Designed miniproteins, single chains, continued (5). Designs and how they scored, part 81

Each design is a single chain, and the fold is of that chain. pLDDT is the mean over its residues in the fold that is shown.

## One batch from the design tools (miniprotein)

Design m18798
Fold by ESMFold2-Fast:
Structure m18798 (fold): chain A 62 residues (1-62)
Amino acid sequence: MREQLKESFDNLTDGLLYSGHSLEEAEKAFEMARREMVKGGYDEKDAEEAAKEGLERYKEGL
């Protein structure tokens, strides 16, 4: 379960970097993904941490 959450956010990070999205668009995408994961039954804390890690990875890849 937690590994699938990390994989989903890692895939989002790679997709955003590949498509050249702005930082503002990336921040919105990660927040939306976090909300969708919580809605889908993932733990709120786990989803928040995964989203933060993904966004940090995105920023390092700029």
Scores: mean pLDDT 78

Design m18799
Fold by ESMFold2-Fast:
Structure m18799 (fold): chain A 65 residues (1-65)
Amino acid sequence: MSDEERKERILELLRSSNGPLSPRGIADRLGISQSTASRLLNELEREGRVVQTVLGDTRVYSLAP
């Protein structure tokens, strides 16, 4: 599976969720490693496709407005 396909699945998951998701939560849901999820989320954030928010000590992501 390509990184672009994984990014599309992350965006679809975020669109379908009822709240922000952590890299761990996304990784567990998609069956990928947490390091892969974190890398792809960093790339999506640089592309302006997702936004990062800190909830307490946890970094979470949602779709960009």
Scores: mean pLDDT 81

Design m18800
Fold by ESMFold2-Fast:
Structure m18800 (fold): chain A 73 residues (1-73)
Amino acid sequence: MSREEIIEKVGLALLIIGNFENIPYGQLNKAQEALLEAYREGITDPDEIVARLAPYLTPEQLAFVRRLLEKLL
């Protein structure tokens, strides 16, 4: 699976979670920006990606993203 496919799937998952849990749009945008920035820097380590998203998401949402990244990587 390509890096682009991984980022697309995680980005879509964040959008779905944001809609489901009424996450403020500003926080969701920052989480998506952090994800794209990690991608541009070539980061593929799930732990490092999750750490970059930690300021914007709940522990439960971060656990979901981590599981998705581990499954795709």
Scores: mean pLDDT 70

Design m18801
Fold by ESMFold2-Fast:
Structure m18801 (fold): chain A 107 residues (1-107)
Amino acid sequence: SRQKVIQMVALQIQFIGMLTEALLTVRREAPEYVEEIEEKVERLNDLFLQMFKAYEAGDQEAFNSYLEEIEKLVKELIDKFRKLGLDDFAEQLEKEFKRLKEQLLSL
């Protein structure tokens, strides 16, 4: 439904916004990792777009595949933030992704 798509987009915006905030801290504290994290954030945006297109097309196999790729990248970002001592951002990322995944699976 239109309302569910709007909810998915809102959750994506909130999720990516938190990552953008974390990047400002990474630029100050660990600038050598900025490019790696930015590349993963760009890949996440592309995967969300492809996942939403699969949902609108009724392609459940593609939707599930993109969601699994998103989850893998999110776990890589969580591990990286923990390695950098950004535990608060790692916990926020995990919480926001769990919420996002639950909403997507309830479609």
Scores: mean pLDDT 83

Design m18802
Fold by ESMFold2-Fast:
Structure m18802 (fold): chain A 86 residues (1-86)
Amino acid sequence: SAAEERELLRRGLERLIEAARKVKEEDPENAELTDEVIEAAEALLRALAGDTSALPKAEEHLKKAIELAQEGAKETAKKITELAEK
């Protein structure tokens, strides 16, 4: 159901934030990437809760996170994904 799908997305975003915070603690030199991931996920959580005005900010932070990952933070991005999957 739509409600079950929303709960799964909410939990996934919360796990992504937790994973990014842990990776930031381990790899502080790549803090900009982890911060952009956290900001994007938090904005998506606000949008999921009904604040659609958060969507443009989520898009901005996601775009920056992708750019940083492409420019050399691949290992940091991989660690975030692996921890969020756990």
Scores: mean pLDDT 82

Design m18803
Fold by ESMFold2-Fast:
Structure m18803 (fold): chain A 89 residues (1-89)
Amino acid sequence: MDPKVLEVEVRIALAEIYVAITKLDLPKLSPEEKERVQKLIDEANTLIAEAEKALQRGDYDTALSLAEQALNVAKEAGKLADEAIERRK
């Protein structure tokens, strides 16, 4: 396996984990906060799908870039959810 393939797969898996955890927090958010976080989740999922397509066609450089973007967006979604919950403490 090309080491770059493994890097892409790891970043996709991490992005999926961040999305899954953030989805568990959605019921705790206000409607406005939920809409903002959901938009980032949707963006991360789109980037994950695009990274997987790039990986399947052997475009490893594009796949890595998209996977890194997906992970960054997924982390931002989690951060916004955490900050929204923190404001209630």
Scores: mean pLDDT 86

Design m18804
Fold by ESMFold2-Fast:
Structure m18804 (fold): chain A 117 residues (1-117)
Amino acid sequence: VLLYSTNQTTKEQISAILDELQIPYTIVDSGKEIFKNADKADLIIIVKEPEPSKNALAILLAAKEYKKPIIIVDDSESYYYKIFGVPTLSIPPNELATKIPIILTHLKNGKPLSSVL
């Protein structure tokens, strides 16, 4: 799992959820780190920014190149990150702890991300 957030508090909250679930993850802070790590990741988690940064766009490009699914942490529907034809699922923060294990199980079993909805 790759985790990206520009907000330190939100990053720590999601990291705590992943730690509790015993899911290994890597925090990425730049576009270079995203491309270096995306190939090794099963899933990319991005926290929605008010305006998409160059780093957020780099995540979308890396996910498209390596064919990796994306979770967008958002409490509302967002089209900002749905521009590269990458399998994308928007999840509100309060559903992350429940949804992440299901998503990872589905991906491990070769099931499409759409089967989690």
Scores: mean pLDDT 69

Design m18805
Fold by ESMFold2-Fast:
Structure m18805 (fold): chain A 89 residues (1-89)
Amino acid sequence: MSKEEAEELIKSQLPSSYKIVSVEITEDGIYATVLGANGKELKYHIGYDGSITITSGEMSEESPGLKVTFGPRAPGAPTLPIRIEATGW
């Protein structure tokens, strides 16, 4: 998956009040930073196994603000997120 495809997919799933600060696609997962209308920044690590970890510096244990659905993964192929939703505010 390209960075541009991931950013487009995330933008299509997030409410217009959310801004994507950064999206980084790595071999171990997707790192996403989003900013809400109230200025709250949330950082996520989305594993290709479907695990979501919040890596924000202040609250590492807060509830996940993103829901991600992945398409089927073929062996040796990257998993593509097919749905990403923002939750919480």
Scores: mean pLDDT 55

Design m18806
Fold by ESMFold2-Fast:
Structure m18806 (fold): chain A 57 residues (1-57)
Amino acid sequence: MEEIERHLKLSEEYNRRARELIASGGGVETAVKASAYAVLGAGHTADAIILERQLER
């Protein structure tokens, strides 16, 4: 329950940071960092889904 909330919040924060970096137009290094944040966000979303499935009952 609380773990699902934390993972979703982290996913949202990483996605927000990725968008901010992309919007800044910082070039290749910024794009690499944005990609890393997006991957971390996706991982947290996957973890939230797995936890949610375990709490299905």
Scores: mean pLDDT 76

Design m18807
Fold by ESMFold2-Fast:
Structure m18807 (fold): chain A 71 residues (1-71)
Amino acid sequence: DAVAAIQEARDAQNAKITKDTQAKIDDLLKQGNYDQAWQVSIQTSDQIQAILAQTRAQKAAIAAQKALAQA
């Protein structure tokens, strides 16, 4: 269904972001750039939180449309 498709797409996106970010953090740590590694970690956390909020909003919109169809 549409909700499952949205969840799968978001899960794949979050997995990619996490993988890419971990590789970038590892590279920065090898360079001794601890400050940038920390900043990248914070930025990724904020990005994932934004994606989760967007996903909840999309699911709520679908639920609202379904409720209107049942009324």
Scores: mean pLDDT 77

Design m18808
Fold by ESMFold2-Fast:
Structure m18808 (fold): chain A 69 residues (1-69)
Amino acid sequence: MPVDLEAIKKDLNLTSPEAEEIFREYEREAARVGEEARARGLSEEEMTERLDRVIDETMERLYKLKEEE
């Protein structure tokens, strides 16, 4: 199961507009991965790997934002 980014946001107490923009970017990137997977006929494993990468990048951005605030 993908990491629950909403739970992470709550735990880090991120409520800034910058945090919201990071979540919007995540939603956009996740949708893009889904569309690419359908268009290219990617396997479940390949799709999961790409989604995990998007999640990891989103988590890094949220932790960096928390460190700066």
Scores: mean pLDDT 74

Design m18809
Fold by ESMFold2-Fast:
Structure m18809 (fold): chain A 78 residues (1-78)
Amino acid sequence: MEFEERVKEAEEKIKNATTPEEKADAYGDLALSYVELGEIDKAIQYAREALKLDPDNPRAKIALGKALMKKRGEPFVF
């Protein structure tokens, strides 16, 4: 799937989400997509929003870790 397409799908999922967990998953997907696009500041922003909705969301934690690795040039955060 195209990265831009995944971002749009995640944005629709956020708008249609009825629970904080569903929104957190969608924000986590957005964060991962922005990491792949190299939009690291957006990736950090969306990962943090996901964690505010669901602090235990593993997708959001992974996305945040990957974004911080890329921003700081760290070899591995996981």
Scores: mean pLDDT 76

Design m18810
Fold by ESMFold2-Fast:
Structure m18810 (fold): chain A 89 residues (1-89)
Amino acid sequence: MKITREMLASALRNIALRYGLDPELVEKAIKAILEGNDEEAAKYIREAVEKADVPAQTLRALARVAEEAGFPEVAKALREAAEREEERR
């Protein structure tokens, strides 16, 4: 199955609601995703996840969705955040 930009945006919104990500950063990231702007989306996602406590497993799952949707910079940012969460413990 092909993962779409809308599917990635929906997954990010669901994680944002569950873990309390900054709504302004999340909406900017979603807009960048829908516009196909991988670098801008990765920037806002990095800022949002650094301010929140998201489990490493959840970040890795979202990174796979991002990679399949054609957002390698978003996937990289999420994997790096997951590694930082694992190293904090």
Scores: mean pLDDT 84

Design m18811
Fold by ESMFold2-Fast:
Structure m18811 (fold): chain A 72 residues (1-72)
Amino acid sequence: SAGEAAAREAAKGDGRGAAEALSREGGATPQQAENILAAASSGNAVLAKRLAAAAGVDMTEAEAQAIGDALK
């Protein structure tokens, strides 16, 4: 999934790679990808999942939590 790909990039410390994964795999616009990552990085996995769903991106709450944990 796009969330899984973004979580893998985030685990490497690559926030840009995570945003690109959300766009390339999930179809998010660059702005939508940035908003999803900002929510995840602020520790709000629920908001990140909601923003992902609005963008048509497949992301679980656990994947959003993993992204936030990796980028903080």
Scores: mean pLDDT 86

Design m18812
Fold by ESMFold2-Fast:
Structure m18812 (fold): chain A 76 residues (1-76)
Amino acid sequence: SDMEVRKKALELAEEAAGTDRQKLIELVSAAMKAIRLAQEGKVDEAYRYLKDGFIKAGLSPEEAEELAKRILEIAK
């Protein structure tokens, strides 16, 4: 279900953002766009978009890579 994918992505973003509301908004925004790209078959583009977006939102490269992989796994 598309709604369940979005719900799981929000939960993962909330875990990564902690109490930072702005970071949460940025992580969720990146995740929603990347899920659409992945569902269109553009998985490599989605992965790059997620990593870049998460790093820009303040995650370390390692945290961004781990979260990006988890988001793309639930989009399958």
Scores: mean pLDDT 84

Design m18813
Fold by ESMFold2-Fast:
Structure m18813 (fold): chain A 93 residues (1-93)
Amino acid sequence: HMEDELKKINRELAEKQRRYFEALDELAKEVTPEAREKVIEALQEYLGVSRETAERILDAAEKKVPVEELRKHFTPEQIVAARQVQAAIDEAK
């Protein structure tokens, strides 16, 4: 039964990751309020963070906060996400 649970968890993680990259692709096409909201929701699901933390990640990405400053306030996984969101915003410009 542990193998069935691991397969379920891996499937759910893969789906959350796919939705996250889809949200980044939409943001990279155009930075709209709708695309920003989708990224916030996807960050919550993918990283398992609160809406407040997801909004802080998006804000840091929009402000282009340096990695040294991000390291003071975010986990390594959250820093990677902030950089990915920043890259999507830069592509949209």
Scores: mean pLDDT 83

Design m18814
Fold by ESMFold2-Fast:
Structure m18814 (fold): chain A 71 residues (1-71)
Amino acid sequence: SIISQVDTLYQQAVQSIDNGDLGTASRYLGQIVRLGIDSQNQGDTDTANYISSVSRDISIRIQDQGRRLGR
């Protein structure tokens, strides 16, 4: 399911952020955002809203980690 794909990508993004690999984390974020667009286009607003929340969380984590690393 889309939710299972998002959950897997979220775990991979968080691991990449924790490892300081913000480029890889940004690629996973891009994949999650694409799944959100697909969900919205299919009329699954609940899934799209969940993915939007996940995308926002990852974006904040990337910004925070980047600031911590001085990049």
Scores: mean pLDDT 86

Design m18815
Fold by ESMFold2-Fast:
Structure m18815 (fold): chain A 93 residues (1-93)
Amino acid sequence: MDLSDPSGTYRGIPAIFILNLYLALKKEGIEVSIDFIEAFFDYVFKMDLSGIERLSEREIVELFVESVKENPNNPKAAAETFAKRIREKVAAL
């Protein structure tokens, strides 16, 4: 129903994880809109992220921050950079 629901998920992602992503960006001084975050995840969900479950939350958050930092005005480019880095990290495991 909402973020107070026991499922606590946004499109299958735990709400707390999305909050951690937002706080990580804020810690780095990166200001992004809610529209940017929504567009980013819309693009990411269209990409192959097979094996992301093998990465730690910390590694995923770090790759997200780096990808947004490199592409702060282009959510599609940020999502493509993130998906590429996830695949490279998974391949290196």
Scores: mean pLDDT 73

Design m18816
Fold by ESMFold2-Fast:
Structure m18816 (fold): chain A 63 residues (1-63)
Amino acid sequence: GARIQALADEIRARYSAAAREGSAHLDPETGLPTAEGAAIYGEINRAARPAGDEINALLEEER
């Protein structure tokens, strides 16, 4: 339903924003993420987990 699509779109938007922000925190000599870049990706992965769990629960209800 619309709720599942909205949650999926929110997760995608958050990951896109985090990727753009994380790219600004790359070490110019190694191309690897700085501590700040790694923290941004870690935070988005943690934030996305509850939304993913809610999508699974909603899929069980939409029958």
Scores: mean pLDDT 70

Design m18817
Fold by ESMFold2-Fast:
Structure m18817 (fold): chain A 102 residues (1-102)
Amino acid sequence: MSEVQRKVLEVEVLEGLALIAAALDMRDLVRRYVERLIDMALDESLPAEVRAEAARALGELAPVLADDPELRARVVAALRRLLADPSPEVRAAAAEALARLA
């Protein structure tokens, strides 16, 4: 497995863990996993594929964010920043994620 594939898998695992934590009302873990996804999406040292996947995952977590307005606002702010990302793949993923959060 390449480092890129490993980081994409890390994003997918964090998305799954955030959904499980939300189902169990473990709000501190939801925040931790979502914050890690925000960090990965905004980390320009990571490949565009990894940043785009993190942005997509943040959009898929829209139902989880409905009960935490502060965390939702942080996700929206991060996705808006990604609209200026140098990669068209990342910009597209951020736009699609923002549509899911509207």
Scores: mean pLDDT 89

Design m18818
Fold by ESMFold2-Fast:
Structure m18818 (fold): chain A 60 residues (1-60)
Amino acid sequence: SMQLGQQYRRLADQLIRNNGPRSDIVRLYLMAASLTGDQSFRDRALQLSQQIIRDQGLTG
C-alpha cells in the first residue's frame, strides 16, 4: 500500500540520519519502491547495493 511504502521510506531516511547499516537501508528503499511504484527509491537502493558490493570487493 502507498501508506506502508511511505512508512518504509521514513524508516530508511531515519537510518541514513543515524548512520545505520546500508543493507537495511537498501531493503527499506526496495520495499518503498515496490509499494509506491516510485522508481527513484529503486534506483537509490541499487546505487547503495553497488557501493556495498564494491566495499566487499565483489565488483561484476
Scores: mean pLDDT 79

Design m18819
Fold by ESMFold2-Fast:
Structure m18819 (fold): chain A 87 residues (1-87)
Amino acid sequence: SRGKALDYYKEGIKYFNEKKYQLAVDSFLKAIELDPNFAEAYDGLGNSYLYLGKFNLAEESYLKALKIKPNYAAAKANLEFLNNLIG
């Protein structure tokens, strides 16, 4: 359910803030499995991949967030930061 997806999303944010980026990835992927249109979970997934140095997966995740929410300012800013880092 969407409620369970939100629980995994919150877990992912907690792990991300603790710099446990692989555990954050795992939690965000569980959120996405339960709610494939969860744009915020794709943004969190992108941020977690970015800090793991997995830049292609980070880009894909941010682009998916923007496909779901085209005006998602945080995901757009994160993608622009990534493009400046790797370009």
Scores: mean pLDDT 91

Design m18820
Fold by ESMFold2-Fast:
Structure m18820 (fold): chain A 60 residues (1-60)
Amino acid sequence: DLAKELAELLGISRSTAKKAIEIVKRKGILNTTSGDIAKELGISRSTATKMLNWLLSKGI
C-alpha cells in the first residue's frame, strides 16, 4: 500500500499520505509543488519535498 509506505517513511498519518497521493494523481507530479502540498495538508515544506521525490521515484 503506497499510502502506508509513504506515511511510515515520513512519520505522517496514512490519511495525510492518501490525500497527498490523490492531489498528485489529480494535478500530475510535474504540476504539483511542495508549497501546494504543504499548504493543503498542513505539513512542512521539507516533508512535502521528500514526499514528491518519493512519489516520482515510484512512477507516480
Scores: mean pLDDT 82

Design m18821
Fold by ESMFold2-Fast:
Structure m18821 (fold): chain A 74 residues (1-74)
Amino acid sequence: MIELEPPSSVAERAGLEALAAGDYEGAAAFFKGAVLDNPSATSYYYLSLAYEKLGRLDEAKEAYEKALELQKAK
């Protein structure tokens, strides 16, 4: 299915590819861009996972809390 998405969706795809490649710093950068452009529970959740892989536990916790906040808003 072909879907037109904003730039943050492209960043989420790039972030997922970086995670699959083991590039956790690149993944965090892409997901950070995604949450800045169009914040969503999904993008914050992936940002949390990337920070957890990097050992940045405080940043991972903050991103996870933002994901939960946005999920509750639905």
Scores: mean pLDDT 75

Design m18822
Fold by ESMFold2-Fast:
Structure m18822 (fold): chain A 74 residues (1-74)
Amino acid sequence: GASKEEVLAALREIAKTLDPETAANIEALVEFMSELGRAGLLQVLGEFARGEERRGRHELAARVRALADSMRAA
């Protein structure tokens, strides 16, 4: 599965394709997640994806879920 470092790097790349407010929120989230272990990181990614889904950002939610799934893959 993908490493923590690979997932955080992928989130930063996704942030570059988004509006400045959302990009800043993702950068803050990445900084927070850099201090978490695997279980905490997966929980935060799941919560973030669910929040983005509720906000109508279905594509962003799907990309974040794919990153979480890549970490779960053995």
Scores: mean pLDDT 83

Design m18823
Fold by ESMFold2-Fast:
Structure m18823 (fold): chain A 109 residues (1-109)
Amino acid sequence: MDVFEEIFNYILDGYIKEFFEADKDGDGVLTKEEFYELLKKRGVPEEKWDELFKEADLDGDGVIDVREYFTWEIKNLYKLLYPNEELPEELLEKLLEKALKKYEEYLKK
């Protein structure tokens, strides 16, 4: 657990930066096209873009809000490091709360 939290803390600024760079309209959500540009910058093959968008779009509303974005990133990171283990709900909520608070600090201008 400690190692995962440390890794997440190390990369969290990168996740926030990528969200702001992808959110071209500044509306706090990613459209399908904005999300595809994010995946393209990460070198993700085009064949996987629709699948990954559907995974991130938890509500199926056709956009990815900041909460869905951080949830998707946390789940993907955990699966990468612990491919045969289920992400604890308490850990997801703890890291999601931390990510959202840090994102809100970046909104202060």
Scores: mean pLDDT 80

Design m18824
Fold by ESMFold2-Fast:
Parts: structure tokens; sequence; C-alpha cells
Structure m18824 (fold): chain A 84 residues (1-84)
């Protein structure tokens, strides 16, 4: 269901944000994550729910990469709320 997919996306986004916070000084890993997140943010899939989930994960990841961990967590919390 949409709720189950969004819940999985929220868990993935939270894990990504937490991991990037621990890797603040790993510029190579952060550069690779940024490239993947930028690609995901631009993605337009046939399924609008998958597009919503992927873009939310990408937005949270990009916020974390910008050092905006408060904003990244807010995006994750909004995704969790939509999944409920």
Amino acid sequence: SRAELLAQAARAARAAVDFLEKLKDDEEARAKARAAAEEAAAAELPDPVLTEALRAIAEATLAALAGNYEEARRIVEELEARAA
C-alpha cells in the first residue's frame, strides 16, 4: 500500500540522515551520496507514490549533506506522518 511504501521510505531516509551525520568528514562518501540524491530528486517514475517516496528520501539526504540536519529530520518526520 501507499502507507507501507512511505513507511519504508521514511525508515530509509532516517537511516541515511543518521549515517551522513556520522560521516561528516568523509568527503568521498558524501560526494557519492550527493550525486545519488540529486539523481533521485530529479526522478519521475510512472508510479506517483514511488516518485513521492524517492524524492522525499532525496530531499532529506540533500538537507543532511548541506549540514541542515534539523531540516533533514523534519522531512523524515513529515514522511512518517504521511505513512501513518
Scores: mean pLDDT 79

Design m18825
Fold by ESMFold2-Fast:
Formats: structure tokens, C-alpha cells, sequence
Structure m18825 (fold): chain A 95 residues (1-95)
């Protein structure tokens, strides 16, 4: 179904975003702040894509439990990425 297709795509992108957040944290730990910044930018692009797909999922008539699960994961990862972006900003100010 369209709902299943959109759900699976959103889950794949959420997993990719989680991986990027972890990679950005490792780049910061290694002092590679330029790499961390590039990863954060890619994560921000994924957030835009996920939000668009979540809107498509609403338009497709997805059940509320599916929407709540995916939007909750999105909000958590958005918060994590904002935190990592802040860490990158702090490290850039030290340079």
C-alpha cells in the first residue's frame, strides 16, 4: 500500500539520520569539525525529506498510531541533530 511504502521509506531515512548523528559525534571526538559540519548539513537535508514524507503519509490516510510512532522518532532525532549542531558551533568558536 501507499502507507506501507511511505512508512518503510521514512524508517530507512530515520535510520540513515541516526547513523549520520553518530558519525558527526565521532568526527567531533576526532577533532574533525569540518567533517562534522558537512554531516550535520546532510542530516538537516534528511530532516526536510522526512518531514515531507510524513506529510504525504498524513495525506495517504495513515493510522494515528503509525503517525505518532514516526513523528516521535523524527522529533527525537531532530533534537539530537540540533544538539550536535550546537557542539559543532562551540568547537568552531574555539578555532
Amino acid sequence: SEVDRLRDRILDLLEELDRLIEEAKKAIENGDIDKALEIVKRGEELLVEILDLLQQLVDAGAPDDVLIELSTRYDRLRGELIGVRGMVGDEKLKQ
Scores: mean pLDDT 89

Design m18826
Fold by ESMFold2-Fast:
Structure m18826 (fold): chain A 79 residues (1-79)
Amino acid sequence: REALVEELAELLRRYAEEKGVPEEVIEAMLTTLRASAAGETAEETQALPPEVQEAAQRAMADFAREHRERLAEIAERLE
């Protein structure tokens, strides 16, 4: 389970770095991903400026769209 979450986090980080996403936004995305996977709310992410939150949400949506096959594979393995 944790290994699969980290595999997804690594894919997300690589994607965001290739798209030139700022490190601050990448960290916000990864924090949200890990908190969501643990069933928790990332309070730290909610404290970020709205523009950083919007950038993280948009990058997450783009990542999900471009990596649907890989995300489906990981989701299946998380069962």
Scores: mean pLDDT 67

Design m18827
Fold by ESMFold2-Fast:
Structure m18827 (fold): chain A 74 residues (1-74)
Amino acid sequence: MEYTENGTIEIKEDGIYRFSVKSGEVDLAVVNEKKNESYTLKEGESLDLELKKGDEILFNKRTDDAVLVVEKVK
């Protein structure tokens, strides 16, 4: 899935998810019952996260051309 607009990504099943920046720069915030974690990713960077069903990822563009790609890898 590609994301080009600010919003919330809801995790539908447990797994490992790869977040990759195709262009620009993005902020990601992982929100769950126990903690909040924040990440800033630039073009060409990627981050693998172990996520559970019901976890929410807040996506915010830092640049107007920002494109985030999200793939389930496990």
Scores: mean pLDDT 82

Design m18828
Fold by ESMFold2-Fast:
Structure m18828 (fold): chain A 82 residues (1-82)
Amino acid sequence: SEESLELLRKETEYGKKADEYKKQANDLITQANNLLSQAKASTPEEGKALTQQANDLISQANAFNKKAEEYEKKRDELRKKL
């Protein structure tokens, strides 16, 4: 039916949005982990700056993961109607 096709389209859209946000979050976490590894090999002053930068990236990643979870919930709600 037209209703089923519309629900499938929205499910696909929400799933794609969730995956995009998760990918952005994972990329930021990878960058943060690299900075934390560099911090361990750095001077105390440099290590503090790198750790702060890593924490900022982790905060951004957490925001993207929250957006991903919102879209996953919307997708799952639509999936229950299919």
Scores: mean pLDDT 90

Design m18829
Fold by ESMFold2-Fast:
Structure m18829 (fold): chain A 64 residues (1-64)
Amino acid sequence: SIDQARQQAIADTMSQMNEEIDKIDEEGKKNNWSKEEWQEKVNQKHLDLQQQHQARLDEIRRQS
């Protein structure tokens, strides 16, 4: 049960990250962003989602 919840959280986070990266990539292409601008946006999103993912894992642990 806990392992299944953790696997689902990982899958959800990866899916969300892919969707957010696609959005950033589209914006970058349309606005001709520099490689540095694109990388900074991706890095910020990674940090945000990692923090959300950790909070979700912590919640799953508290429920067990």
Scores: mean pLDDT 79

Design m18830
Fold by ESMFold2-Fast:
Structure m18830 (fold): chain A 55 residues (1-55)
Amino acid sequence: MSDEEALEALRARIEAAIEKYADNPVVVALGEKELAEIDANPEEAARAYKKRLEM
């Protein structure tokens, strides 16, 4: 899995969680925070996600 593929998969999972639990402000806030972290450092986010998948 490339860094771009890992990043897209991670963003998709967070966005799906926000959509599924849109009526839960805590889940929405956590999802928005994670998306902001990915935007701030996408390379680090992709590497961390790939490392978790390879555990």
Scores: mean pLDDT 78

Design m18831
Fold by ESMFold2-Fast:
Structure m18831 (fold): chain A 85 residues (1-85)
Amino acid sequence: SDVEFNKLVQEILEPLVPEIEKEIKEVSGGKPLTREQQAEVAERLAKKSKDEKARLLLEALAQMARSEPEEARKIAKETREKLVK
């Protein structure tokens, strides 16, 4: 479910919040992100991350941001299954 996926996102990304805020400021100057800017922030964070689970999640979030809603839901489900192992 979307709720379970969002919970995993929060748990995995919580330690990265300061770095996430820094990348958001660099990409948008602190303005609300467009879908493409959301993808760019996620890709930048994935490249810098040493944690395999965080990288997998961030790469998935970038792909989801560029995807149609139905495809994004499929990516979220597959990513959740990989992260729970």
Scores: mean pLDDT 82

Design m18832
Fold by ESMFold2-Fast:
Structure m18832 (fold): chain A 74 residues (1-74)
Amino acid sequence: EEKEKEVEELKARINKIRTYLQNEIDKDPDKELSDIEKEIREAIANAYVALSRGDIETAKKYIDKAEELLEKKK
């Protein structure tokens, strides 16, 4: 039960970051993504892969990295 809640929370965090990036892309779809935005996308993709493997610890590390990069972008 606790692990299932953890996975759902991590998926929600990934989706929030993904939604933010998609909104930025949608504002100017012809504009090239910045290096930091590309790194955030890669980090959340790796987090999702880790979750699919049941590797919650690795998924958390990638989500934390993506959130830290997003904070630097602000």
Scores: mean pLDDT 77

Design m18833
Fold by ESMFold2-Fast:
Structure m18833 (fold): chain A 67 residues (1-67)
Amino acid sequence: ASLVDVAKEAIEDVLATGLPKEVARQAVLKDLVDASENPATSKPKYHVVRGYTKEQIEAAVQEALSL
């Protein structure tokens, strides 16, 4: 899956709990950045974010929210 696909799925999961888009954006951004910086301790579903920069992750989260 692409970085945007992973971000979109993570955002949809948070939005399904009834939380607003800004809360979903912040939570997903934090989780994906943490996973890119600490891959050994990240959730397996986020392993695809390895090798991406924080700027690329931020862009993917914004793109996912725009869909």
Scores: mean pLDDT 77

